# Ledger of designs, part 80: designed miniproteins, single chains, continued (3)

Each design is a single chain, and the fold is of that chain. pLDDT is the mean over its residues in the fold that is shown.

## One batch from the design tools (miniprotein)

Design m10766
Fold by ESMFold2-Fast:
Structure m10766 (fold): chain A 84 residues (1-84)
Amino acid sequence: SKLCENLKTDVEKELKTFQLTYKNLLSENPVTFALYFIYENLKKLIPECPQEIVPLLEYLKTKAKEYDMLKLVEEIEKELKLIK
């Protein structure tokens, strides 16, 4: 729907801002908290916009993997299997 497309666009802009902000950050703690916060927000949107959220969860999984957040990666993979 148009509402889900607009929501996806807004979240993609937020993730792009996150990428630019944390590109050169050496501290893991702010990054891990930010990734968990994004995940919790995306998880709440799954019932409303499952298809639009899938690519955003895939991207978040890639970022979690880069920061060795194995538990978050497993949680995201579990959610993706439930949607697909």
Scores: mean pLDDT 74

Design m10767
Fold by ESMFold2-Fast:
Structure m10767 (fold): chain A 64 residues (1-64)
Amino acid sequence: DRKKIVDEIFTEHMSKAAKLMESLTTSEERRKLLDQARKDAIVEAAKKLGISQSTARKILEEVL
């Protein structure tokens, strides 16, 4: 199930980002970190599934 793989990858990236956010002092820095984590998760999911990043992003939007 592609949705499960995307969800697992996204959850792992977001968990790591949450730990890094503990050291950040501004809301802007936290937003940028979360945005980057989402992008990194999409790239990893696309590579694992052999699909485009745009397709991986659409799957992630369906899971969220």
Scores: mean pLDDT 80

Design m10768
Fold by ESMFold2-Fast:
Structure m10768 (fold): chain A 74 residues (1-74)
Amino acid sequence: SPLEKLVKILRKAYDEAVAAGIPVSEAARLIQELAQAFLSNDPEEFERLKKRLESDPNPAAREIGLKALEEMEK
């Protein structure tokens, strides 16, 4: 199911973010952004989030977020 796929991707992204030393509050925000984009089912929302992630000053958050977003689009 699409929701089962989402939960798996979000759980992995959260675990990787915390393991990389990203603060829990920032990791939670990233997960909320990814979930909102997925639930919107809007390609323009995915593109907006992608641009925001590409501009993230934290390289770990950028890499983890972009990878999760790519997996959600498959």
Scores: mean pLDDT 84

Design m10769
Fold by ESMFold2-Fast:
Structure m10769 (fold): chain A 64 residues (1-64)
Amino acid sequence: IRELEELLEWIREKMRENPNNPELTPEELAELRKKAAAAGLSLPGVRTYHEAAVAVSQAIAKAR
């Protein structure tokens, strides 16, 4: 669960840097998926950091 919480904080930082919630570039998506995999999470169909934050938040809630 700690890895998921660390991932969520990283995503929140990216959202703060990108307040317009643009679609992730292929490079940003690859980085996000690599970090998610390291935390034990798969993020299929994620296009924005906001969608990633929702998915990670749900994973944290489900793990509790």
Scores: mean pLDDT 76

Design m10770
Fold by ESMFold2-Fast:
Structure m10770 (fold): chain A 93 residues (1-93)
Amino acid sequence: SSDKEYVKELIKKLESEDTEERGEAVADLGLFLKMGEVPKELQKEVVEALYKALEDESEGVREAAKRVLEWIAENGSEELSKLAKEALEKYKK
């Protein structure tokens, strides 16, 4: 689907050298996750990409990724919630 292609582009943008592009990618991935528009086959890749963003050089990007993962941990599907909780637990150490 077109959504699958767009989500893949957002995952790539998280690795951009441009801090603003990485921040926008976190926000857009967060919106897609909240709307239930991330294809099941990409959900793990999206959570793993957001986990990497927790270590971003930009505080704004790190904070945005943390907020998205925390929201998904509380409100996502059982699978997404488990993946997000695992990511946040690994980051605490």
Scores: mean pLDDT 85

Design m10771
Fold by ESMFold2-Fast:
Structure m10771 (fold): chain A 72 residues (1-72)
Amino acid sequence: GGDGVWTVEELAAFLAKKLPELGLSEEDLLRAAARLIELYDTDGDGRLDEAEFAAFVANLEGLLPYIRSEKA
């Protein structure tokens, strides 16, 4: 978003573009985005700032093989 924070919908759209091979529905992407915010948002404001998003992206590359294995 233009405010330097990521909402659930913005994260879901990012996941759809970054990981289209997951074949997730819009509802599944929104649930995944919401869970990611819960994991990285320690303050509970329901959004990710730039630092929290950077931590998520860094961890995503390490998790890609495991995420794909969960679908196999």
Scores: mean pLDDT 69

Design m10772
Fold by ESMFold2-Fast:
Structure m10772 (fold): chain A 55 residues (1-55)
Amino acid sequence: MSEEEKQRILDNAKAHMEANPNDRAAIETVIGLVKKHVNDEEIIKELEAYAKTIL
């Protein structure tokens, strides 16, 4: 996966998470979809860390 593609995925996922602040179920759904579709451990770790800042 290219760095540009990785950043695009992160930006899109973070935007969806920010649209549902303090909604743990919605945030976990976004992370779950990225994990299922992308299967990149570094992307998942960054999204999980980001989720902790907005929950």
Scores: mean pLDDT 77

Design m10773
Fold by ESMFold2-Fast:
Structure m10773 (fold): chain A 102 residues (1-102)
Amino acid sequence: GMEDIYEPLSEEERELLERTAREIRALADRAAADPSTAPDTVQELRDAADHALLLSRAKLKHTAILGLAVTYVATQRKADQLDSPYLRETAELLRETLDEVS
């Protein structure tokens, strides 16, 4: 129904997105400490964390779901292109978060 389009993002869903952002940030810090990881990969991880945090501030659940789906697909593609285990772990965290809020 029309009401489903305007469903607000719940406090529990915001807390989940904030947790996901913190976990991705921790992965970025770990990747930055790994000399085998390219700086571009570290930046992609930081961008993913920042995007997840931005989505935690979304007014509507539908906005958060769409944003998560787009970020997940983009991160999975980059994980494959850069052959990064950190980006693969980030994609999995984003997928799990998307499954929980959907």
Scores: mean pLDDT 87

Design m10774
Fold by ESMFold2-Fast:
Formats: structure tokens, sequence, C-alpha cells
Structure m10774 (fold): chain A 97 residues (1-97)
């Protein structure tokens, strides 16, 4: 039950991280064409085949987000509770657009 929710949640976080990477690339280089190409590739991947992350990959994605957002232990617990209270269908619908 929880494993599928965490995988789908990790896919959403991964997409957010990749979007932020493309935005930062644009801010640093001014290369809008390359940034748009990265975002198009990400959108196509999510639409056609949601990445099936391993438990280790999920952990790394969560760790990167925690570090980037400077999340407290309390904020992490709030996210864990929100994921547990969300449906798998809800996450799939969000990923599907």
Amino acid sequence: DDKERWRLFAALLWAQLKTEEAKKYYEETGDAEAARAQLKALKQQLAENVPQFSDEEIEKILEEVIEKEKMSDEEIKEVEEAVRNSSVEYFRDVIRR
C-alpha cells in the first residue's frame, strides 16, 4: 500500500527537481532552447512511462528534496502523513496531468 504511494510521490518530486534543474540551467546560461528541450523530454517520459524507482532511488530523491528545501524533522513527518493519507489514484491523476 504505502510502497506504491511513495514511488508515485517520488516520481512527482523527481519531476519537480528536474524542472528546477532546467530553470537553473536557463538562469545560468540563458539557453532557453536547451531548457525547453529538457522539460519536453521530462513531460514525455512522465506521460508514457512513469519511472519505477527502487527503494534506494526513492530514498535519494527524498534526501535531495529535504536538503534543497532545508526541511525540519517536523516538516518531514507532515509530508509522510500527507502521503499516507493520499490515494494512489490521486498521485496517478497528478502525474497524468
Scores: mean pLDDT 74

Design m10775
Fold by ESMFold2-Fast:
Structure m10775 (fold): chain A 102 residues (1-102)
Amino acid sequence: MKKIQVTNKTGTVSLPSDDKESGEMDADLRHMLEKGDGGKILEEVRTSENPDPFSAAAMLLGLETLLATAKSQKIKLNEEVKKKAEEAIRLLREALPSAAEL
């Protein structure tokens, strides 16, 4: 992957790219999946017989909102991060019974 740069008498211009916006969305997804509470929630959902449904539901909503926003704005996400987010959503949905009864 190479940045496309156009050089004229006015200087070198970087063309607008979805990469600038996708970098921020990628960072937000990585934060939810890999930093602090997100990683712990996923591990608890994977390993515990009774994970906290509130934490699982909150993370699911956050991940689905970010993916929906990226899709609606046509932001190109990193494929590895997108796959991790989709796998996390699947795991969270499987751990939550069809009723988020608190």
Scores: mean pLDDT 63

Design m10776
Fold by ESMFold2-Fast:
Structure m10776 (fold): chain A 56 residues (1-56)
Amino acid sequence: MLDKEGADEAAERAGAGGVATGDGAAGSQNFLKAKEQGASEESARKAEAAALTGQA
């Protein structure tokens, strides 16, 4: 799906932004925002993982 590329990019961007604002809250917010942006569940999970990995 071509929309997957845009949604994946938005999810990654949301993950990066969340890392600056908080730990667990950032992860949850990025997951919800990615799903709201129309990202697949897989892309939403990737955004959540990106926020958590950025903290490590």
Scores: mean pLDDT 57

Design m10777
Fold by ESMFold2-Fast:
Structure m10777 (fold): chain A 72 residues (1-72)
Amino acid sequence: MEEAKEKFRESEIGKKILELMKKHGAARLTLRSIAEELGISQGTLSRRLKALGIKNKSELYMIANLLLSEEE
């Protein structure tokens, strides 16, 4: 978890997702809307997240919420 969290925070895709969640609120964003904002497919987004150690959308939201709480 900790390694995945740091890799996500430092990755270009992770930084962009955190910006989107800050702007729109994490609860309002779906994997589909995030993928649309990044200009990639939902499948591509999911695969890239798994490469960072994030196995599913629930884990993504948990990590993002933790990082957003720490940044405040």
Scores: mean pLDDT 74

Design m10778
Fold by ESMFold2-Fast:
Structure m10778 (fold): chain A 86 residues (1-86)
Amino acid sequence: MLEEAVARALALADEIPETRPAAEEAVRGIDKLVAGESELEGMEAVSRLVAAAQAVKERDPSLAAKADELAREATRALGEALRQRR
């Protein structure tokens, strides 16, 4: 469910502080997407969060698994938000 994917992404971002601002923007973008305000803004915000997770993987291999999971949960949340919108 969308709420579970968002909660998991935020929990993972709390463990990777560098991604927290991008995660909060992604949540705002998803909220706007679900409200019908901006599909593009939501998609772009999630893309920025995925990019931030990939940057963490490159800098700190010990966080690679958590960064990959953050990217997966963020992408899942976007997919579920788009499904609810349509």
Scores: mean pLDDT 82

Design m10779
Fold by ESMFold2-Fast:
Structure m10779 (fold): chain A 95 residues (1-95)
Amino acid sequence: MSPLFATVSEIVAAVLEILRARPDEKELPLEEALRLFDELFPDASEELKEEFHNFLRRAANGRGVITGEDLLEAAREAGASEEEIALLEEELAKR
């Protein structure tokens, strides 16, 4: 199992790439986000894919769609750094 901090950084990086692939969307459908992850990170390990799925599921909080606020809250709870949170906020502010 990867160190928790390394896994969180990989998840944040993946979220940023997905957001950049959908710059005009204020909300991400959960199924679309998972599909985009598979398309953008085809060489991702099964462990990273599972951790990413769990992260998005927590952000969605039982909904089929994820807002920018949901992503920021989930990232903070997962232990993302202030710099990582700032990068997410900057990307979301472009919408």
Scores: mean pLDDT 74

Design m10780
Fold by ESMFold2-Fast:
Formats: sequence, structure tokens, C-alpha cells
Structure m10780 (fold): chain A 99 residues (1-99)
Amino acid sequence: MVTVEKIQKAIEEVKKKFKISDGFIALLREFGRLLLKNNGDIEKAFIEFLRTSPYFKEEREEMIERLKKGESIEDIINKLKTLSEKEKEALIYFIKLVS
């Protein structure tokens, strides 16, 4: 079961491993809230994250369609133009910690 404590611990581990902005940490917290809302269903939470986050507005529709066709979450993250390479690595690491 995904818990608030598990999400907070994952965020602290990401902070230790990566030099990332407070803005990106806020983005990870938003994804964590969506994970809780979707009972730990990573794929459903990630689709909702892409759909609702203003950061992905221009690319969300294409990326959601690719996910529905069976591309991995990791492959989609690596295709996201809005994220830096370090932010992509940090997001993938976060997902591995909460899965």
C-alpha cells in the first residue's frame, strides 16, 4: 500500500541523490498525491499527472496515447521535452522507490 510516509521518504531519497529544484520537488509531491488518490496504481497516477500538470500541456496527449499503447513509463519520461535529463532520472528513481 502506498502511504504518505512512503512518498515523503522517497522524496527525501531523491533529494539526497539528485541536486534538483524546489519546483521539481513540488512536482514530485503532486505526483505522490495522485499515487495516493489512485491507490498506488502507478500507470493511472502517471496518466492523471500528465493530464493535469501544466508542465506537460503541449506533449500530454501524445504521451498518454503512447502509454495506452503499451510504452513503458520510463520510455515516456525519457521522451518528455519539458524535463531535463537529471529531472527524468530523478522522476524514474522516485517511481522505483514508490512502486
Scores: mean pLDDT 86

Design m10781
Fold by ESMFold2-Fast:
Structure m10781 (fold): chain A 100 residues (1-100)
Amino acid sequence: SAEEEQNKLRILLGNLLGHKELLDYLLETEHSDETILSLLDRIEDQIRRVYPPEVAAELVGLLDRAKDAIRRGDWDSFRQILQEIRDFLDQKIQELEKKL
């Protein structure tokens, strides 16, 4: 129904906003490599469960690139990739807000 579809979009919007806040937190604070990798793995698991397959695939690809950058000690690439994820989430949030 239209009501059920609107509720699904609201839940999706909430998940996008929550993940954006987590990425902002990671960009604004200092963490160990182990802590960041653990957090990114948990975010990836959530993304695979809560987002449509196309959105999940794009985000997981970006997260895998971010994890690889940390494993190489490339913190500049890591920050750039987190910004790419943030920009992607912002785009999806704007698209959903127009449908609500």
Scores: mean pLDDT 83

Design m10782
Fold by ESMFold2-Fast:
Structure m10782 (fold): chain A 90 residues (1-90)
Amino acid sequence: PTPEEARRAAEAAAREAERRLEELTEKVKKLSKEEQLELAKKLEETLEEERALLDAVAAASPAPAELRAAAERALEAAEEAKKKIEEAAA
């Protein structure tokens, strides 16, 4: 992809992660503790993938600052979503 396409994809991923945070918070209210724990496990896998993406962006040269910031936002939103699910399940 072009640098512009990569940047737009990263921005879209960050916005989607923020939206997923709200969706997961609402879904948790309707789920059993077992279902909440299963979602937390799936988010852990997603977080590992997003951390790998952030590391790849950081290692890239030259790495656009906007692309790195978007990847960081996506990772933070996913981590927050997992934290909220785990806290609700506890």
Scores: mean pLDDT 64

Design m10783
Fold by ESMFold2-Fast:
Structure m10783 (fold): chain A 95 residues (1-95)
Amino acid sequence: EEEARREQEALRRSARIIAEGGSREELLEAAEETLEILEKLYEATHGRPMTEEEYRRYVEALAKKLNEEVPELPSLEELREAFKELLVREAERLR
């Protein structure tokens, strides 16, 4: 939990930094890179790759912070796309 929280903070920090000087295109690139970094950091920290449950937890936490509703997302691919979209949205709100 603490490790996951630190990872989420790192993701939000990256989004904030980019929002200050980034275009939408740059935000999308940064969101994808940030997601890849999160996946690698999670695996290094927890000794296993992120599961659908972990992704859902991140998506839910970020959506809650942004006051956004998370739709039913049955697949890992849909969760990754939603997470990337929420990262861009958070960055845009922090401008």
Scores: mean pLDDT 68

Design m10784
Fold by ESMFold2-Fast:
Order: C-alpha cells, then sequence, then structure tokens
Structure m10784 (fold): chain A 117 residues (1-117)
C-alpha cells in the first residue's frame, strides 16, 4: 500500500531524528492500515500523541496520508508544529522536534506522490 509505505518512511525519518513518540504514532497508523484496522491504529496513535500539538498534527497528517491527500497531510503537520512553537516560542527543543515532524511528513508525502504517479 502506498499509504503504508509513506507512513513507514515518515516514521523512519522521525526515528533517525530521535523523535520516538512521533515515530511510534506513525507506526501505529501504518500497522492499522496494513491490518485493515485503520480506526484502531489512529486511536492508538492519538493516545500516543495526546497533549502535544506537534505530535497530534503528525497523527492528523497520517490520517490524510491514508486518505491519499498529500496537501492536507502537510497542512496538518505544519499546523501542529506552529501550535507547538506558539506555545513554547523560546524552547529550541520543541522547535527542533516540530521541524523534524514537518520534514518527516514531507518524506512520507513524497513516497505517496511517487507511488500514485
Amino acid sequence: SAAVEALEAAADALERAGVDRGAAALRAVAEGARDGRVEEGVARARAIAAGDPADEGVVRAAVEIVRGRPHDALGAAGDGAQRAIDAHPDDAAVQARAFANVEAVGEGVAVLEAAEA
């Protein structure tokens, strides 16, 4: 599945960046999509991401990847990242993680677009 490959690519990018929580959330959605249990995977991902706007944005992006909506996926990741930065404007660690989330979703979107071309 193009969506599963895209989600795994995004999860691998977050794992390389040391963003284990975001990677775990993306893998939960990927496992759900692979098993035909998308709603269960998304519910697990939301539980993992709960309370963090950047990670919650990644879960929304993952839902849009499953729906085949690359533009909406990037928008969801960007919106979550901006909310996290706005909540912690002087926290370099929050900013670095928010940036990593957007870049990782971008890698997933590139995989999705290549598979659908």
Scores: mean pLDDT 87

Design m10785
Fold by ESMFold2-Fast:
Structure m10785 (fold): chain A 91 residues (1-91)
Amino acid sequence: EKERKEILEEYKKNHSEAELKLIEIMEELAREKHENPEEVSDEEALERLAKKVGMSEEETKEFIEAVKNNDVEKEKEYIEKMIELLKKKIE
């Protein structure tokens, strides 16, 4: 959509490239889950997100457990970790 591209360009000016990349990854996973809800579980979507941003196997497991336990504070810490990992890749 044309308006969608304009909003994205404005958003890029106010947010880090790492934050925008995280949003892009989340949108891709949300689309995959919407198209194949029986094949892509909530847990699998979270695992794919963590692996795509470069989290370790241990960090991925801890992130999934935080989400399952509704530990909002710990979940936020892992999202911040994902942004930091993406920053290191982009620089």
Scores: mean pLDDT 72

Design m10786
Fold by ESMFold2-Fast:
Structure m10786 (fold): chain A 87 residues (1-87)
Amino acid sequence: SEALRRELLELGQTRTVQEALDFYERSRHFRVRALALALMEMAEPQSPEEQERIDALREEMIAEAGSEEALEELQMEALREAHELLS
């Protein structure tokens, strides 16, 4: 959908954990949330509390995806889609 593509493009341009977290919280698309989590994990956390939040979100998404492998596959797909949109 156009909305999904727009969210992936905008999310791919974020640079901070807070920016990615804002996308995670507002999006209803699992792929957008998976990408947001990947970007949060790649960004430098500003506090131990922020790192604990990222860890908790990863565990929740693993449970929703069914496995760590499934989550990582979805994150890779979302990164590829964002890259294609930016290219």
Scores: mean pLDDT 78

Design m10787
Fold by ESMFold2-Fast:
Structure m10787 (fold): chain A 83 residues (1-83)
Amino acid sequence: EEERRIDVEVRLALWEIVAAIAIKYSKNPELAKRLKEARDAGDWRAMAEATAEILVEDGVISPEKARELAEEMVRTAEEYERL
């Protein structure tokens, strides 16, 4: 189903962009390093967790929203793997 494939691919690309922005603008070099390592390893769970932690620490989102964001990132990656 082309429409579903496009939706999942767009969401995955957007999450990759969010992670790249988090790495670039993070105020915490240890979290930025952890996110880079997770990204290089293709570990979407670690990548989602590190991205969420960076956004909370930088004051962009609340811890509650960070948990939802991490879950959505992992769910998107799982959906992509099933395409």
Scores: mean pLDDT 80

Design m10788
Fold by ESMFold2-Fast:
Structure m10788 (fold): chain A 119 residues (1-119)
Amino acid sequence: KLEEDKEKIRKRLVEAIGPTPKAMEHIEKAIEYLEKAGLVSEVKDVDPGRLMDAAVKIAFAPSLEEQKKILVELGVLDEETAAKLTEEQLELIKEAGFEILSALLVHAVERAIERSKAR
């Protein structure tokens, strides 16, 4: 079920990144992008670090075919699913990856601020 798969992704991202308020906003946006792409079920078992790595590499890929190849080589999607992707779906996957990266960076900043307050 879609909601069960979304919860699995949420749990994995929270375990990998951490549950600070602004990080949670970025995690929710990543899930929204995956839902818009219709790929929640396909990526629910993918390591968040692999999705982030794929998004960064896709940003520098010169062609749609190279972007699809990166997703398969990094284990984000299988070859059959990747072959059927539209440019719009690839942009949504890239956005999901960048939201995951943003969550990681923001979590680190929020944790640094909490530590600096010495409470």
Scores: mean pLDDT 79

Design m10789
Fold by ESMFold2-Fast:
Structure m10789 (fold): chain A 63 residues (1-63)
Amino acid sequence: SEVRRKLAEAYKNRGNVHELLGNFDLADEDYRQAASLLSDDPEKALDIEVKAGIASIKRVLLA
């Protein structure tokens, strides 16, 4: 769905902003939501899941 992919992009962009602000927990949540919306696109979902994993690691290490 075009709408689903646009919504995933919005969540990803919001996650990027949260990460830049040091809100890694909120970034991880937004990236995970974006990945869930891309269930029909496993390659893009995986890319975003990797971003979520990196944000989660930063949350632990920089807390």
Scores: mean pLDDT 80

Design m10790
Fold by ESMFold2-Fast:
Structure m10790 (fold): chain A 89 residues (1-89)
Amino acid sequence: SKALSPEQVEKFLAEAKKKIEEIRELLKKAEETNSDPKKQQQLRILRNQVDALEALLEQYKRTGLTEHQAEQILKQLEIIKKKVEEILG
């Protein structure tokens, strides 16, 4: 996969950060409005996944990343967001 230019890396990181902030707001709302223990366990797993992706973005800020890696992260964030939205109903 082709490496992203510095400008493309900055654009990607801004987009990913915005998506993470949106997911964190949805997670907080889902945790506050949901009393089902199984759903609370799912939310904890999803939060841990977001935390891991955020840590990976901090590494990529220093090292750069490929187009394929950027697409995969954005896809994973979208999947996490949809799962949180499904829990919210």
Scores: mean pLDDT 90

Design m10791
Fold by ESMFold2-Fast:
Structure m10791 (fold): chain A 86 residues (1-86)
Amino acid sequence: MAAREAAIRAAVEETRARLERLAAILEAAGHTALAAELRALAAEYLPRLEAALLAGDEEAALAVDEELRAALAPLLAAAADALRAA
């Protein structure tokens, strides 16, 4: 189990770090509201996803992942538009 747990924690932390880097770029560009929304989604969904994955609850993990992707999609589109306009 140690290898699986380490891989899950590493994947979640990598996702958190990537979202924080994007949020920092948006904030530096003056898009503070988008940065705050990305940080809020990471804070809400990543702990839920990690907990489900660590518990081996594949159905719960899939449900959280689907909710996160649905919430992220419009924010990532808005972030891409904002950064292209700059």
Scores: mean pLDDT 84

Design m10792
Fold by ESMFold2-Fast:
Structure m10792 (fold): chain A 89 residues (1-89)
Amino acid sequence: SLTKALELALSWMEQDGDKKGTEILSEALKIAKKGDNDKALQYIKDKALESGVDEKEVEEKLEEVKKLSEEGDVYGAAGKLYELVKKAS
């Protein structure tokens, strides 16, 4: 579920021509494909914090991503990933 959400968010970021966002999501996707969803989300958190995104906003959005992914809401999870990573770009 998280892998599909990351793939969808990555496709949107590529369409935008956002190179930094594309790099963040492509690396997170590689981690998730290896079976480590928590490490993939931690990678996104680290990149968002490095880019000056508010820590509380990052944590709240990533918890929403996790919940939506567990519920099978791929499009909802992808939307939250896209919003967060766009702020990090």
Scores: mean pLDDT 86

Design m10793
Fold by ESMFold2-Fast:
Structure m10793 (fold): chain A 67 residues (1-67)
Amino acid sequence: MEEKIQEVEERALEILNDPNVPEEVLREAVGKAGELASELGVLSLPPEEAGERAREQFLKALRGEMG
């Protein structure tokens, strides 16, 4: 689980270093993804599913689809 979450975080940091993306938007997306990852951890989901959902949520935030 932690390795998958770290993978998502590493990807997020790569994107955060992209000057073309507003810092506010990325900061909010990373925050929401982190919160979701922590919540999924409390639910004791399998590591694969937890990491995949965290990544999906982060990508949805970037697309503005997070509702």
Scores: mean pLDDT 57

Design m10794
Fold by ESMFold2-Fast:
Structure m10794 (fold): chain A 55 residues (1-55)
Amino acid sequence: LLDQAIEAARQGDWDRAQALLAQTRAELDRTITDPEVRAVAHASVAEAEAEARAA
């Protein structure tokens, strides 16, 4: 999901990238119960989103 979101953003398909990022965040919230692991996962998604926007 995250890799697909970054690729979509690089191709200029920001609508698809936003949808995939939303799915990724929702899946992390549903799947990860450890708050420390969840925080790291969300930070990684945020960094990937920032990198995609910079590209």
Scores: mean pLDDT 74

Design m10795
Fold by ESMFold2-Fast:
Structure m10795 (fold): chain A 88 residues (1-88)
Amino acid sequence: SQLERDREIARNLARVAAEGTPEAMKAAAEQMKQLPLYRDYAEKILELVEKDPELGREVARAFSEAMETGEEGRKKLDEVIEKAEKLL
């Protein structure tokens, strides 16, 4: 299904953002922004690259892990997103 394909693409882009250079992080987040279900996460990563690149990388990593591990990863993602929203 399209939802499963978009999820796989978002997972891979988030991994690139978490592990790559700042330029790769920005490029991955811009591509992820094109996926409607993941646009909010992509926008947060893009804002954090400019304001706090380490936290942006943490968001991308937590997102990638949430897509792979399910409930445990989602809890960590929620905690990191809450931290990011307080900064933004």
Scores: mean pLDDT 80

Design m10796
Fold by ESMFold2-Fast:
Parts: sequence; structure tokens; C-alpha cells
Structure m10796 (fold): chain A 68 residues (1-68)
Amino acid sequence: MKHTLHVLAGVAPGSDTLTVRVTDEDTGVSVTRTVPLLAPGESLDVTVTLQLPDGSTLTVTLRLRAAV
């Protein structure tokens, strides 16, 4: 199946955590993951699974990097 994914990452105000949201644009389904803020130069792999309305699943692995 063809799926268009939209990935957004942001820091919540006053938080030391990073929030990552993955949205399937075709179905509108989204999943939000919260991870620790990365130090400059660090990376972290995050895996999320989307449960689609048609009964299928979509698994996405994201690599997050902090700027140096």
C-alpha cells in the first residue's frame, strides 16, 4: 500500500523532553511519542506503530538527531 507520512518533532514549553508525532496523511491516524531531549550530537531511534482504520498496521522507525 502507498502511504504518505508526516513527521513533526517539537519541545513542549518548560519540558526537557522531545515530542514526536507521526501522522498517516491518507487516513489521518497519528501517534505521539515522548523521548528525552538529546544533547548536541546525540541520536536516538524511535519505533512507532500506527493502527489503520482498514485493520492494517504501519510501523515506522525514526532516527532523531540533535544539532551540534
Scores: mean pLDDT 76

Design m10797
Fold by ESMFold2-Fast:
Structure m10797 (fold): chain A 98 residues (1-98)
Amino acid sequence: SAVREELRRLRDRLLQQGQQGDEQASQAATLLGAAISNAELLEQLGRPDEARALLAESLRLVREWEATTDPAARQALLAQLAALVDTATAKVSELLKA
């Protein structure tokens, strides 16, 4: 997936920025890694549309976060990404119990 490959490149770049002291970049990289992992699990569990939606929304949120200069708006976007990842993690856990 072109979206997945772009998210992997973004994650790797943000990890590098995090190592240089950007705490929000480190947080974003961690969340993107979790989104990619959850999407792969959703695909394996027969939910490819949910996986595609997760990847697309994660890319939208992280791009908006990078384009935003207002600190409060950036924090809100990272909180939205975290909530999205938490929802996906809960869905994966639910499917694994079935």
Scores: mean pLDDT 90

Design m10798
Fold by ESMFold2-Fast:
Structure m10798 (fold): chain A 87 residues (1-87)
Amino acid sequence: KVPTSLAQPGLPSLEQLEEDLEKYPQSAEAILNSLLSQLNNSSTLSLEEKQELIDHLKVLLEKYGSLLSPDSHDKLTEDLAEAEASL
């Protein structure tokens, strides 16, 4: 089905997430883990919402991944790839 250009209340915009990470870089691990947890554990997300969240996480991990510990970066990368493969 064709997606609609409507903001999803459960998913913050990429711009909002980038602003939060710039203002609170010490919270980057918590923010990214929270989004990944929402992706993996939420039964309320549609396929389109999951794809949008995956796309956001990819951009954030690429741009802000250096704010994470190596262990957190590796775990998030692995979990994100697994989530994408399950779509």
Scores: mean pLDDT 74

Design m10799
Fold by ESMFold2-Fast:
Structure m10799 (fold): chain A 75 residues (1-75)
Amino acid sequence: MEEEAQKIIDEAVEKVREIAKKYGLPDELIDGYAALVRRAGERLAKEYSVEETKKGADQLVKAVENAAKIIAESR
């Protein structure tokens, strides 16, 4: 269970970093979003099932992608 949850969180953090880089965000924002997603994912994994953690992580990745798009369009 813990290994599966850790993998889900690691994949979500990696996706968030790649999305933020794709939209040309500054390194500080990339690191900030990665840290936020990792912390939120770890909290989900402690309180919820692996399936719910996966759904939550997917929603976090989508939220960061939407934020990155808005930031990129505002430049």
Scores: mean pLDDT 82

